Designed miniproteins, single chains, continued (4). Designs and how they scored, part 104

Each design is a single chain, and the fold is of that chain. pLDDT is the mean over its residues in the fold that is shown.

## One batch from the design tools (miniprotein)

Design m15614
Fold by ESMFold2-Fast:
Parts: C-alpha cells; sequence; structure tokens
Structure m15614 (fold): chain A 96 residues (1-96)
C-alpha cells in the first residue's frame, strides 16, 4: 500500500472506537479535516461540520464508486479502502 492509504487507514482505526469495522456517528476535529480533504479530492459538496452524518457518508460512497451504496450512515473498512484508493489517485493527479 502507498503511504497515503496507510495514513487514511490509521484515521479509520482511530475513529472506529468500538472496533466493529465501521465508522458510525463519528465527529471531531479529525473528521472536520478529513471532510475538507475528501471534499477537495473527491469533488464533494458536503457540509464541513466535523460530523459524518448519513448524507455525508452516502455522498462519499458515491464519489468513491462504492457499489450499491447504502444510506445507513456507516462506512465499512472495505468502503474506506476504496475511498482511500480513489483519494490517492486524485491527489497524485492534482500534483502532476
Amino acid sequence: MSHGVEELLKIFDELDKDGDGYLENVSGEKVLRLQGLLARYLDLDIELDGVLDKETVLAIKKAAGVPNPENNGRLSREDWLKIAEVFEERAKADEA
């Protein structure tokens, strides 16, 4: 894995406080910073409020090309890996 994917996986693990492999009802400064990065690199029109609500989660899943995205307010580790890969590809393209 590239360094950027590893960093995003660390953020997932830090936000997955209950260790169930899903991000649900997460909030805080790290979420706010993450929303800013995702909005920039995934071209998302999301609210930068530091909360991953159902609408924000669904928008991220759709932008990252997650198949059959559910509007359940939950990001699985598998969904997160796809998001991280798309994020890194776009970040590299933006630097080129």
Scores: mean pLDDT 71

Design m15615
Fold by ESMFold2-Fast:
Formats: C-alpha cells, sequence, structure tokens
Structure m15615 (fold): chain A 77 residues (1-77)
C-alpha cells in the first residue's frame, strides 16, 4: 500500500513535469523529464514488479507526450 502510493506520487510528478515542460524551452523541458525519470527509475528498483511496470509506462508516456509538444512548438515557431 505505502509503496504503491509512492509510485502513484512519482507518476503524478512525471505528469506534472510534462505539463511544466510544455511551457519551457525544449532543452529545459528535456532536462526536467530526465531528472524526473532518473528519480523514478531509482524508486522502481525497490518497488514491486507491478508498481515498477506502471511507473515505467507512465514515464514512457510522459516522454512521448513531451516530445510531441516540443515538435508542435517547433512548427508554431
Amino acid sequence: AAAQAEVDADIAEVRKTLEEGSKLDPDEALKKVQETMKKAAERAKTAPVDNALRLSQAIGEARRELVKKIEEKKKAE
């Protein structure tokens, strides 16, 4: 229960980083995502397999969404 709540919090932080990333310069957005991914990966090492999988999926999704937003910014620029 506690470990799952921590993973859910990490997933929420990744999603929040994506929202913030959409307003940042592309380089700064990527740095924030990388920092969040690194922190989440360390937590995943000690989490149950199901929690680690959910966290990895959320990180992957946030990364893809951020890249899409960066590409849209480039088109709008």
Scores: mean pLDDT 70

Design m15616
Fold by ESMFold2-Fast:
Structure m15616 (fold): chain A 90 residues (1-90)
Amino acid sequence: AEELREKAREAFAKSLEALKAGNLDEATEHYKEARLLEAEALVEAGELSQEAADILKEGIEKAAELAKAGNFEEAREVLEKAGKEAEKAM
């Protein structure tokens, strides 16, 4: 679980760097990867359901739309909220 969480943090950092560089598609892919790794770590720990994983996916899609509109701070907030909601869905 710890190793998966570390990989998720690294992927998330790459996503943010891509956003800063204006590479929205690359940022979205890295963010997706980061959240999937985080969800996998939580599933491995018995703390996340498939329903929670679906919540994360929806949050990622909403954040991508906000990022495309240039609302990067709101995108970050949506992602944080999705993560918290997913953690509580177990």
Scores: mean pLDDT 75

Design m15617
Fold by ESMFold2-Fast:
Structure m15617 (fold): chain A 85 residues (1-85)
Amino acid sequence: MLEEIRERTREHVLGLAKKFGPEKVAELLRQEAETLRRTPGVPQSVADTFERAADLARQGRTEEAAELAAEAAAAYYQTEEALRA
């Protein structure tokens, strides 16, 4: 379950970088971090991880950015499930 979320997120980030370039991916990841910071019940650590992924993508470290984004997405889904319970 969480592993599938990690794999899908990693694939999406890498795919976006191929189509739009690393700077566009960095901007999208930063926008996601900002949105999650404003979302009630989401831990700040999730937003912080997406922001760090954005910084890595801007540096051209796309694989590392994809890995961090995958971990942040998994943590977010765990939070969403807890809020539904």
Scores: mean pLDDT 81

Design m15618
Fold by ESMFold2-Fast:
Structure m15618 (fold): chain A 80 residues (1-80)
Amino acid sequence: PKPFNLEEVLSKAKPADVEYFKKKYKLKGPTYDNLIRTLLGEGVSREELDTLLTESYEKYEDAPVLLPFEIARRYVLSRK
């Protein structure tokens, strides 16, 4: 585990990229905003993030409350 400043990580994400993914997948609210900003700020590429969102959304599009957990799970597994 590495210490990091969450505010600094969130500021590294380009607003246009965050809005692109939120609009494409119809994601609303601060949970998705913070998840997308964190992944982009941690250096996840747009292509990797698009794959993570597509796979997670297809699995849980009818259960939006579970979607952020699936995205986080897939990301954590990719870090092993």
Scores: mean pLDDT 70

Design m15619
Fold by ESMFold2-Fast:
Structure m15619 (fold): chain A 65 residues (1-65)
Amino acid sequence: SIEEAGRLLEEDVGEGASKLAELDGKKLKEAIELAEKGASPSEIAKLLGISERAASRLKEAVKKL
């Protein structure tokens, strides 16, 4: 779930994960769905307004779920 993804992000992204957890739940859910569909880090970064590196780490965290 979104909370589980957020916890994994804390391990992989650190401070970035805390910021992502405070985002609008709909945007976070959308980003997770894009990551699950195999969207590129660039697409996720544009959606959330984060760096491509942070988006890549989010995608890696989602794969662990």
Scores: mean pLDDT 66

Design m15620
Fold by ESMFold2-Fast:
Structure m15620 (fold): chain A 62 residues (1-62)
Amino acid sequence: SRVALELIAKELGLTVEQAKEIVDALLKDPSEETQKELAEKYGITVEQLKGALEAYKVLSGA
């Protein structure tokens, strides 16, 4: 959902396009290694990234 991506992008301080890249990558491979790589790439914490994915699932699937 575009709305879910906009909300998590704002929460993470990222663009909607960056939030989409993060969500798409994690839905394809939710491994700790992928989480760490994305967190380092975008300058966020693994905890922020996990929270964003959880929020995306709730907002998009609820």
Scores: mean pLDDT 80

Design m15621
Fold by ESMFold2-Fast:
Structure m15621 (fold): chain A 99 residues (1-99)
Amino acid sequence: TDSQIQQLQDNGTNALSAGDSDSGIQYYQQRRQVSSGVDDSQRGRSSLVIGQLYYSRQDYDSSIQYFDQARQYFTQAGDTDNAQIADNFRQISRQRQQQ
């Protein structure tokens, strides 16, 4: 239901506000799974958020993976702007990984 999607989003946001990035990541992964039957744009948005969370934790291997998934989903959805944003974050994460 719409209420379940909103609750997962609220729980994710609250976890992040409390500094609990692991719980935040889990809630956004659950939201992505619930949304996966809808369209690639929703999966792209969730993957982008997860990538940003891993980047903030300096887990660049995971951030690169999720940014690449976000780019692929946005490309499939025809969302060129968000695909480019995801690719830019992926490249920044790769530069950080190589240091």
Scores: mean pLDDT 75

Design m15622
Fold by ESMFold2-Fast:
Structure m15622 (fold): chain A 66 residues (1-66)
Amino acid sequence: MLEEIEKALLDAGATPEAARQASEEAVKHKDDPILAANAAGEALYRAGATPQQVVKAANRVIEVLD
């Protein structure tokens, strides 16, 4: 699951470091796709991702965990 989230974030345009950090935060909430997506999105935003990249990444996290 962690690797699938990381791949989804990389496809959304995250850097390798940001994708790894965001996927680690998302996995803490793996039983709640919305919380996991929010955690990943916040991590990417703090890493300098654009709002569009954050939204795309959050949606992909939901798809992986749904």
Scores: mean pLDDT 80

Design m15623
Fold by ESMFold2-Fast:
Structure m15623 (fold): chain A 58 residues (1-58)
Amino acid sequence: HMEEKRREIEKLLEDYRLGLELFPEESPRIEAIMLGTIDILGKEDKELAEEFRKKLEE
């Protein structure tokens, strides 16, 4: 279950980065969506959510 969620979030992170490159004018909305996804993940696994927050700061 958690391994599957991790892979899904990694895919979302890829899509997030691609979205920022293709639609820079939408970057505040794209960022808000990703942060919201991480917040939801944090309710189940706070450490995994923090790992993905750190990847966003790269």
Scores: mean pLDDT 74

Design m15624
Fold by ESMFold2-Fast:
Structure m15624 (fold): chain A 107 residues (1-107)
Amino acid sequence: VQKLIEKAKELLEEALKYVKEGNYEKAAEKLMEAMELAAEALKKLGHELEADINLGMARISYAVGKLTGDYAFAVRQIARQIIKASELDPRLKPLKELAEEILKLLE
C-alpha cells in the first residue's frame, strides 16, 4: 500500500510540473495514473466501492477532456476526485495536499 501511495505522489508531483508549464494534456495523463494507484491503495485498505466510484468519475472526466480537447477541465475534475478519495484514509493525505495545490493553480 505505501509503495502505491509513494508512486501516486510522484505522479502528482509530475502533474503539478506539467500544470505549471501549461501542458494540461500531460498533466491530465499523470493525474489519471495517480488516481488509478490511489484507487488500488484504497481497495487494499477496504474502501473498494468508494475507490471504484472516484476512479470511474475521474475516467469520465478524462474521456471528456480527450473528446473536447478541454484538458484543463479534465485536470480540475480528476484533481477533485483524488481529493475526495484521499479523504477516505489519512495515509493518502499527501495526495490530497498535492491535488489541492494543482486545483488552486487552475482557479
Scores: mean pLDDT 87

Design m15625
Fold by ESMFold2-Fast:
Structure m15625 (fold): chain A 89 residues (1-89)
Amino acid sequence: MLSDEEIRELVNEFLNRVVELLNSEPRVSPAARAELLRLLFDLQRAAMERDFETLRAVAERMVALLAGRSPELAAEVRRLLDEFFERLE
């Protein structure tokens, strides 16, 4: 079972990678970017609370917001989320 510190490190790694993707994609509107950043904070909170059901729901919401704008970006975020959940075991 992962420690709180290990979960925090995984969340921070995931957050940094998603922020990099969002900064590289000009098609994401400021409003969508703000909503995605809010969801990233909700994801971090759920992870720290070990509420993995809420964590997955928030993650799916993030992918849904991106799918309408950039299917390629949505697929990349989903890949990062799948890797994140796999590392949580």
Scores: mean pLDDT 75

Design m15626
Fold by ESMFold2-Fast:
Structure m15626 (fold): chain A 85 residues (1-85)
Amino acid sequence: KPITVEGGRRAGKAAAEGDPEAMAQALVDSGAINEEFARKAAEHLARAAKTGDPQALADGAEYLSQAGMTREGTAAAVGEVLKAM
């Protein structure tokens, strides 16, 4: 099942706050999400928030999609990370 917009927003906010563990857990708790891709998404989005690296932001968004997040949820997560960049 795709992750909701609210799930994406919470995950992106956790990454922006520098908590990739909380982000990965929020993604997994959304149900039947690929844990490896959720972890990679969390690492890349946290790096984007900390460094302002647009490639890390793009890589994180791609991993969110591969973890099973909807386009709307991915956009919400990216929006929260962009506020920290």
Scores: mean pLDDT 74

Design m15627
Fold by ESMFold2-Fast:
Structure m15627 (fold): chain A 83 residues (1-83)
Amino acid sequence: MSQAAIEKFKKEQLQAALNALDATISALRAERVALEGQLKPAQADPSQEQEAANLDARHAELTRTIAEVEAKREEVRQQLEAL
């Protein structure tokens, strides 16, 4: 009984972590999409060169953060499947 309860608890914790990471990835992807909507017109307008550069830098940072969180999600998913 205790061993099965520990495994169930670990599965529930990993599932909760996976759900939290999925929510974080969704939020970050939504932010990146919103930023892309701002970046495209700024890139097309030479008068907005500095704004385009700032938005491009933020887009790169969001892309890196998303990749890091996605890597963590994959680790948690593999741990959950290994149980």
Scores: mean pLDDT 84

Design m15628
Fold by ESMFold2-Fast:
Structure m15628 (fold): chain A 69 residues (1-69)
Amino acid sequence: VEELAKRLIELVKQGKRDEALKILESLTPEQREAVVKAAAKLAGKEYRPEPHPVTARSALSTIEALVKE
């Protein structure tokens, strides 16, 4: 999970949003939440769980927000 989170952060930093989105779309909502939590931890940020299922787009947006700061 942490390795996948690192890869997604790298893809977002490189501007490869389409590749990151395809990876996230291949995951279940539970796996997307786990990856987003791992990405937040790697970025040194607090992760607040959303009340709705984590979609690939919402996970990508969260990772993008983590790397912008």
Scores: mean pLDDT 72

Design m15629
Fold by ESMFold2-Fast:
Structure m15629 (fold): chain A 93 residues (1-93)
Amino acid sequence: MEAEREAAEEILRRGEEGTEKLRRATELIREGKDAEEAQKLLDEGVAALSELEEALREAEEEGDEEEARRLREAREELLEAAKETAKAAEERL
């Protein structure tokens, strides 16, 4: 119980960090600054998304509706940030 709860909180925290990293990547892309740093931030955000999706699948299989809802919300926020990053990159091409 405790270990599973702690793991979910860690994944949620990494999801929040991933969202911030994607927002920073978007800003760098729009400013035309440091493409390598922007790519690194994007890669890290994508990794956080994969962790959230795996945790969400596990919570749904276990029937933990509250944890699944929290993970789903975090995933949605990260996906919106990723869409914004993708649009910024497309506009610069």
Scores: mean pLDDT 80

Design m15630
Fold by ESMFold2-Fast:
Structure m15630 (fold): chain A 71 residues (1-71)
Amino acid sequence: SLLEKLEKERKEFLEALERYREDLLRTLDEENRRRPVPRDVLDGVRAIIDGVISAIKQQHDKKLEKRKEAL
């Protein structure tokens, strides 16, 4: 069904987004090992990454709701 396809697309999107988040955090940790930054800066960047990922999820969910309303 169309609804099942939308749910599958959502799961694939969330999995891709989580992989991207993990890659960003790994890159941050690698860079911090090479050139250490103050803890507050590192914590701030991590918080911004989590905030951006959360905002992307929220925007995707709003678009998905509109697509489901069209069914």
Scores: mean pLDDT 84

Design m15631
Fold by ESMFold2-Fast:
Structure m15631 (fold): chain A 60 residues (1-60)
Amino acid sequence: MEVPQSVIDEMEKLTAEDPFLQTLLKTFNETVEELVERSAPLLKELNYDVRAFVDMLRGR
């Protein structure tokens, strides 16, 4: 996996607290790891700022 484990762990914590992220994962039938992996280029561009990544997902 190209993404650091710490990014996955932070994303899992945010997903547990955020109904929007929970719904997004269910809609695409994805795990947090799968979402992070397919979004790896975007996360790298954001310097692995998980909050900025979540804000982008909410604004899209």
Scores: mean pLDDT 77

Design m15632
Fold by ESMFold2-Fast:
Structure m15632 (fold): chain A 66 residues (1-66)
Amino acid sequence: SFAEKKAQINALLAAAGSEAMDDDSVQNIIETGMKGLRPDGEASSDPAGWARAQALLDQISKIVES
C-alpha cells in the first residue's frame, strides 16, 4: 500500500539522517520511478558515504518497484 511504502521510505531516510518526505514527495518518486533522486557526490571524495547513499537509493527503488 502507499502508506506502507511511505513508512518504509521515511524509515530508511531517518536511519540515514535525512529529512522525512511528505505524501506529495513520496507519491512523486513512486510515480516517476525515482527520477531525480540520485546522489551527485563523488565516490572518490567519500567512497563510504557515497556507497551508503547508493545502497539507500537501491533500497528505496525496490520499495517503489514493489
Scores: mean pLDDT 66

Design m15633
Fold by ESMFold2-Fast:
Structure m15633 (fold): chain A 74 residues (1-74)
Amino acid sequence: MKLPVKVKVVDENGNVLAEGEFKTDNIADALAESGLVTKEEAIKLLKEGKVFVNGIQVFDPDYPLKDGDVITIK
């Protein structure tokens, strides 16, 4: 994938928690780069089914992000 990717992180109510250009295209590393969680915490959230990309539930920490993706944490 082309880097950097511009993504937005929101909560379950649609409030923006973080937004920026990330130098990684996988979801776990991008969440860690956002400063919201550590990579270990991101992997735990993914395993618990608490992470969604564009409304689709994601469990894979290596899930490839694309420019304009919206990540929701519940």
Scores: mean pLDDT 79

Design m15634
Fold by ESMFold2-Fast:
Structure m15634 (fold): chain A 93 residues (1-93)
Amino acid sequence: MTYRVKLILSDGTIREFEAESAEELRRKAKEEAGVELSDGMVLGIQLAMENEEEHAVFDDEGIGLPNASEEEAIEIAKKGGPGYVVAVLERLE
């Protein structure tokens, strides 16, 4: 199962990845974008991927943000301050 994951940073920057696991995403985010994901976010993403969720949004602590739009996710990331990340997941297959 492949997911498209958008990591929204506190400055409004969006980094896009494709990953089949939360571990792969964590590695790619660190190596390709210098972004370190919290353990809470990684756990939330792992559970969403294991449950084959079609769409999920998580804040930096791994709390689910049901019905959050990309615009709302960007606002939440900006309010979180430096180092805060919001993840938006979309299932591709």
Scores: mean pLDDT 84

Design m15635
Fold by ESMFold2-Fast:
Structure m15635 (fold): chain A 100 residues (1-100)
Amino acid sequence: MKIVKEVSEEERRKKLEEIKKLLEKALEAAEKGDVEAALEYMAKAADLAAEMGDLELEARLTMDIMKVSVYLNHGDEEKAAEAAKEAAERAIEEIEKRLA
């Protein structure tokens, strides 16, 4: 219908796999209590989702990053780490569903 510069299916799969690896690193960082590292990996994953036009994934990651940041800014590092862990786990599940 419209001529849009699209990523090939193979290139799209590579980007989804890269997002998954970033989210797995975010999960590992959150499990260690390194919330700042977890947020950095989640932000990189959101940027890749934006690049590939997956607005639903971008929006979800952005909202989860905001929630984690609010807890961290209020000094609740334990809740921030748990929120980051839950967010990464949910996002990994969604990526796996997209790769299937």
Scores: mean pLDDT 82

Design m15636
Fold by ESMFold2-Fast:
Structure m15636 (fold): chain A 89 residues (1-89)
Amino acid sequence: MTNVVVTAVGEASAGDALREAGRKAAEEASKVPGVKSVTLGVTTAPDGQTRVTVTITAETEEAALKAAKIVEEALSAVPGVLRVDVEVI
């Protein structure tokens, strides 16, 4: 089993777009063969900055990284995104 976490941070104005992109990307990532679970977490800081975290659990590193790439590309395309980080656990 391989776990990968994709975290995106966006400006306050990007919050709704980031949430929607994260949800759609998580749905697409869950369709990758060998992916066992995809969990979406969304938090909003007091300044309005939005943090989206997608946790992917897969049978193989290849499947986990393929799913993570879908999420990373989708979140990176959102206007107002400040950073996207990918971490293998």
Scores: mean pLDDT 84

Design m15637
Fold by ESMFold2-Fast:
Structure m15637 (fold): chain A 99 residues (1-99)
Amino acid sequence: MDLKVPSIDEWKSLPEKEKIEIMRRAMERAAKTALSDDPFEADIGVSLAAMIANIAIKTGNKEEMELGAEILERAARESKDPEVSERLEAIAKKLREAV
């Protein structure tokens, strides 16, 4: 996975709408992976969601954090694995608390 985080200055220079769309797409992919029937893939998905969430918190964009939380809260409700659901809810809660 290419997690080439641009420099803070490069990230700040991107249009706001583009930043939000990049984060939304990344979080949707992580959430989909976390819903995998393969426990290994599901664990990767949750780990990716946590990394994306930490990046959103570090950039301080409230809309990105709120959108990320909504995506993960939805994925947690869709998860058939209680452990995956609990982990996704914990990440979403961190995003909500950081706003």
Scores: mean pLDDT 80

Design m15638
Fold by ESMFold2-Fast:
Structure m15638 (fold): chain A 88 residues (1-88)
Amino acid sequence: SLEEELDRLVAELNPQEQADIEVGVISALTLIALAISLKTAERQGNDELYEKALEKAIEAFRALKNGDLETAQELVRELIRETDELAK
């Protein structure tokens, strides 16, 4: 499942990467944005939004694992934007 994939990716971040301030901030923002998106999807009964939110979070964590902070930030920004648009 997508939830299992996300949990695995978060667990695979090594202690040095987790201790990096930039990685820690982007990781926290990703999880906060994901939580908001998932709650919005649940309230709307929107399985497609739920799946897309998880996929973006997974891609963001993959980028973090690869040291690509710029891509991770862009993915988090997109997740926030999509959540905001659906709140209208």
Scores: mean pLDDT 76

Design m15639
Fold by ESMFold2-Fast:
Structure m15639 (fold): chain A 93 residues (1-93)
Amino acid sequence: YTPKILPVEEVKALLRKYTKGKLPDELIERFAERLVEVQKKLINKEPLTREDWAVIELFQAIQSGTLTEEQLEWFANVLGLSDEEVEALKSLI
C-alpha cells in the first residue's frame, strides 16, 4: 500500500473549514501538528497513546459535526484543554 500523510498546512486548512473560524489559530496549529504526528504513527503501524486516539476522535467529531458536550469533557481531561479552548469547542456543538 501507499501511505499518505497530509502536511500541517493542509490539516490546518481542514480544521479551519470544519470549525468555521470558531477556534483560535494557536489551538488549530497545535491540533494540526498532533494529527500529522499521529498520521506518521498510523502509517508506520506504531502504537498510539491515549492522547493520540483522543486527537483523532476529536478531529472526527468536529469533521462530522457530532461533537457532544459529554465527549468534550472527556477530551478536555485527556488533552489538558484550557477553559477558553473548551468554550471555543462548545461553540461547534
Scores: mean pLDDT 78

Design m15640
Fold by ESMFold2-Fast:
Structure m15640 (fold): chain A 88 residues (1-88)
Amino acid sequence: TVDLEVSGIVTLEDGKKGYFTGTLTVPTTIAVGDAVSGTGTLTIDGKKYAVTFSGTVTEVKGNKLTVSGTLTLEDGKKVAVSGTLYIK
């Protein structure tokens, strides 16, 4: 596995958009359907939340990863999320 520094806009289950920045742990060769996990910060309406991510890769294109899964906030709350993350 490798750690990738990523950032991008994510859409939450209620349709709200947030900005994610953090690290994804992925297989050395990334493919659609691969399981990914991560940690980072979610910013919504100027407020920052420490989050962990668990999900799958739905698209790989150049420096872009589209993912879907679950964010777990620091209070233990889980929210479904999807988004396109850009690899630094």
Scores: mean pLDDT 80

Design m15641
Fold by ESMFold2-Fast:
Structure m15641 (fold): chain A 70 residues (1-70)
Amino acid sequence: MGPQLEQVAGQLLQAMRDGAPRSQIEQLARQLADLLKQTTGHEVDPETLIRVARHAAEASREVEAQRRAA
């Protein structure tokens, strides 16, 4: 995996968790989509990346809540 992909993906997840402005989230998603195309050759919709990142952030909170309840 490319270190740049991991860094930008992490920034997108962090922005989601921090409730960053939509414009910042969209910019990070587009940057991640461009990097994915350059490294894998696959075109990915930035909107799809935003949805995945949001679900990942929500799932992370759910797991934390379950661990605290156990």
Scores: mean pLDDT 76

Design m15642
Fold by ESMFold2-Fast:
Structure m15642 (fold): chain A 65 residues (1-65)
Amino acid sequence: SSMEEEERALQETLARNGEDAQEVIKASNKAIDDALAEGKSPDEANLIGSQTGKQKWQELQEQKK
């Protein structure tokens, strides 16, 4: 059945992009934890995490050029 082939192709696509996504998530979560440890508010920590994640994504894309 074609379902298994389609599911496999989707999983391979997610794996190729998922590694970068996992690195972004790890960097964002670390930045949030560090900001909270510094006594920043949850809202401030989330903003820092978002900015850090965006920066990590850009770095990963630049490395692939």
Scores: mean pLDDT 75

Design m15643
Fold by ESMFold2-Fast:
Structure m15643 (fold): chain A 120 residues (1-120)
Amino acid sequence: MEIEELIKKGDEAFKNKDYETARKYYIEALRLALQKGDLETAEKILDRIVDLVIHLAKEGKYDLAFDIIREVALVIFRELDWPTAYRFLSRAAERLREAGYPVLAQDVEMLAFLRPTEPL
């Protein structure tokens, strides 16, 4: 399955309020984009994941929102060098803070800070 097809399936699941299915498709699309070194597509997928996390936070589903953040951070740190991973997560944290979720933003920043020892 192509990355664009996974994104479309994630988008449709999100529209249908099937957040667990949206999570699975978006994270798989992110993993494949990162493995291919397609950073532009990876950033677009991360934006969709952040939108999903913001929506879950608005619904009070903070535990699920944090679980998604943690899984995304692990995927990013497995596939990217530390400086690139840190930039990706810092951008996600900024978007969460701008959306009015400073605690979730701090959780992302903390995960980014605790992973700088990953081999480059």
Scores: mean pLDDT 83

Design m15644
Fold by ESMFold2-Fast:
Structure m15644 (fold): chain A 86 residues (1-86)
Amino acid sequence: GSDLMAAFLYTSSEGFRLEAERVREEFKDQPELAERAAELLLKASDYYRKAADYLRKGDVDKFREYLDLANKYFREAVRLIDEMKK
C-alpha cells in the first residue's frame, strides 16, 4: 500500500477525534444532535484507522471495506453538523 495514503488515514483518524470534542463544545445548546455527530465522527475515526492498518498489511479488500464504513459515518456526521448550523 501507499505510505502516503496510510499516513493520511492515520492523520484523518486523529483529526476526527479532535473534531468530535469541538462539535460537543460548539453545539452544546443542541446536546442530543452534538453527541450523535460526535459519536459518528468517533466511529469514522476508528474505521479510518482500521483502513490504514489493513492497507499497511496489504489487505486491499479489508482496506476498502473499512474505508467505505469510515466515509459512511463521516457523511452522516456532516449531515448532522449542517443541520445544527441552521
Scores: mean pLDDT 87

Design m15645
Fold by ESMFold2-Fast:
Structure m15645 (fold): chain A 96 residues (1-96)
Amino acid sequence: DAKVYGLQVTVAILEGVLAGDYTDEEVERILEELRRFGVPEDVLEDIREILEKAKTLSLEELKEMLGEVLRREGLSQVVPLLDEGLDVTLRALSAL
């Protein structure tokens, strides 16, 4: 599932983006790879917004944004796992 993969990659890199470990060019390359994999444009736009806001928002605010995207994409069952941690969330998405 391409959209689940896009969200999985987003969760996997989110702490690194928050820490400043990713350049804007590296984030753009990741988004381009997700587009080539077939992640839908609406999901890519949501991912781009989350990663852009990682420059200014806290992890807790980003978890709220990610939870809204997960609910819109029919992945509401994964949302409570965000409170347990990004690693737990990543594992759950990888099992889908």
Scores: mean pLDDT 84

Design m15646
Fold by ESMFold2-Fast:
Structure m15646 (fold): chain A 63 residues (1-63)
Amino acid sequence: MDTESAIAYLRRLKEEGATDDELERIIASMVYTGILSREQAREVARALGLDVKKVEELIEKFE
């Protein structure tokens, strides 16, 4: 998945009431499943105003 599509998808989830914690976990799971690279995950997290370090910690937990 490209970075722009991931940002659009996650912004929609946020509009539907997803919390920052939920979005951070979804991004980490997208890296684990090979949908996003680690670099794409950082870029998506930055674009959404999320905690990039928390996303990185969640990715490490999945590995």
Scores: mean pLDDT 83

Design m15647
Fold by ESMFold2-Fast:
Structure m15647 (fold): chain A 55 residues (1-55)
Amino acid sequence: MERVEKLRADAESVVAFAEDLGLPAHNIAQLRAALDRAVELAEKGLTQSTFVLRE
C-alpha cells in the first residue's frame, strides 16, 4: 500500500526538519522513535490510519 511509503517519507522529512531547526537531541530521539514505531505498525498492517503526520 502506497500509504506506508508515504509514512516513511513523511517521517524522514519530519526528522530532518527537526534536526535543521536544532531541536534538542532528546526531542529528536523521541520523535524518531515514535515515527519509526508508527511506520513499523503500518507495515505490519496493525494500525495504518490511527495517526496523522500532517497538519
Scores: mean pLDDT 69

Design m15648
Fold by ESMFold2-Fast:
Structure m15648 (fold): chain A 82 residues (1-82)
Amino acid sequence: MTTQEALDRVRAASLAADPSAEELVDAATEAGLKASSIEEALLLAQETAAELAIEAGLLSEEEAAEARAALEKWRAAVEAKK
């Protein structure tokens, strides 16, 4: 599985669940494509999606804090692996 293949599958699944999320999913996918690995790409796409959802008011403050904490732990794990 390539980085593009992984992101394409996530995009297809996200749009099947919510077609109105196309703009957010497209922005997240484009951010992920700049990564050098599948794991980094998925992390970057989710970080971008979470920030966009927070800006759009789709998440509560508690949900936003929880999502950010989870993503920060995932980022630390990816950085530790290098």
Scores: mean pLDDT 73

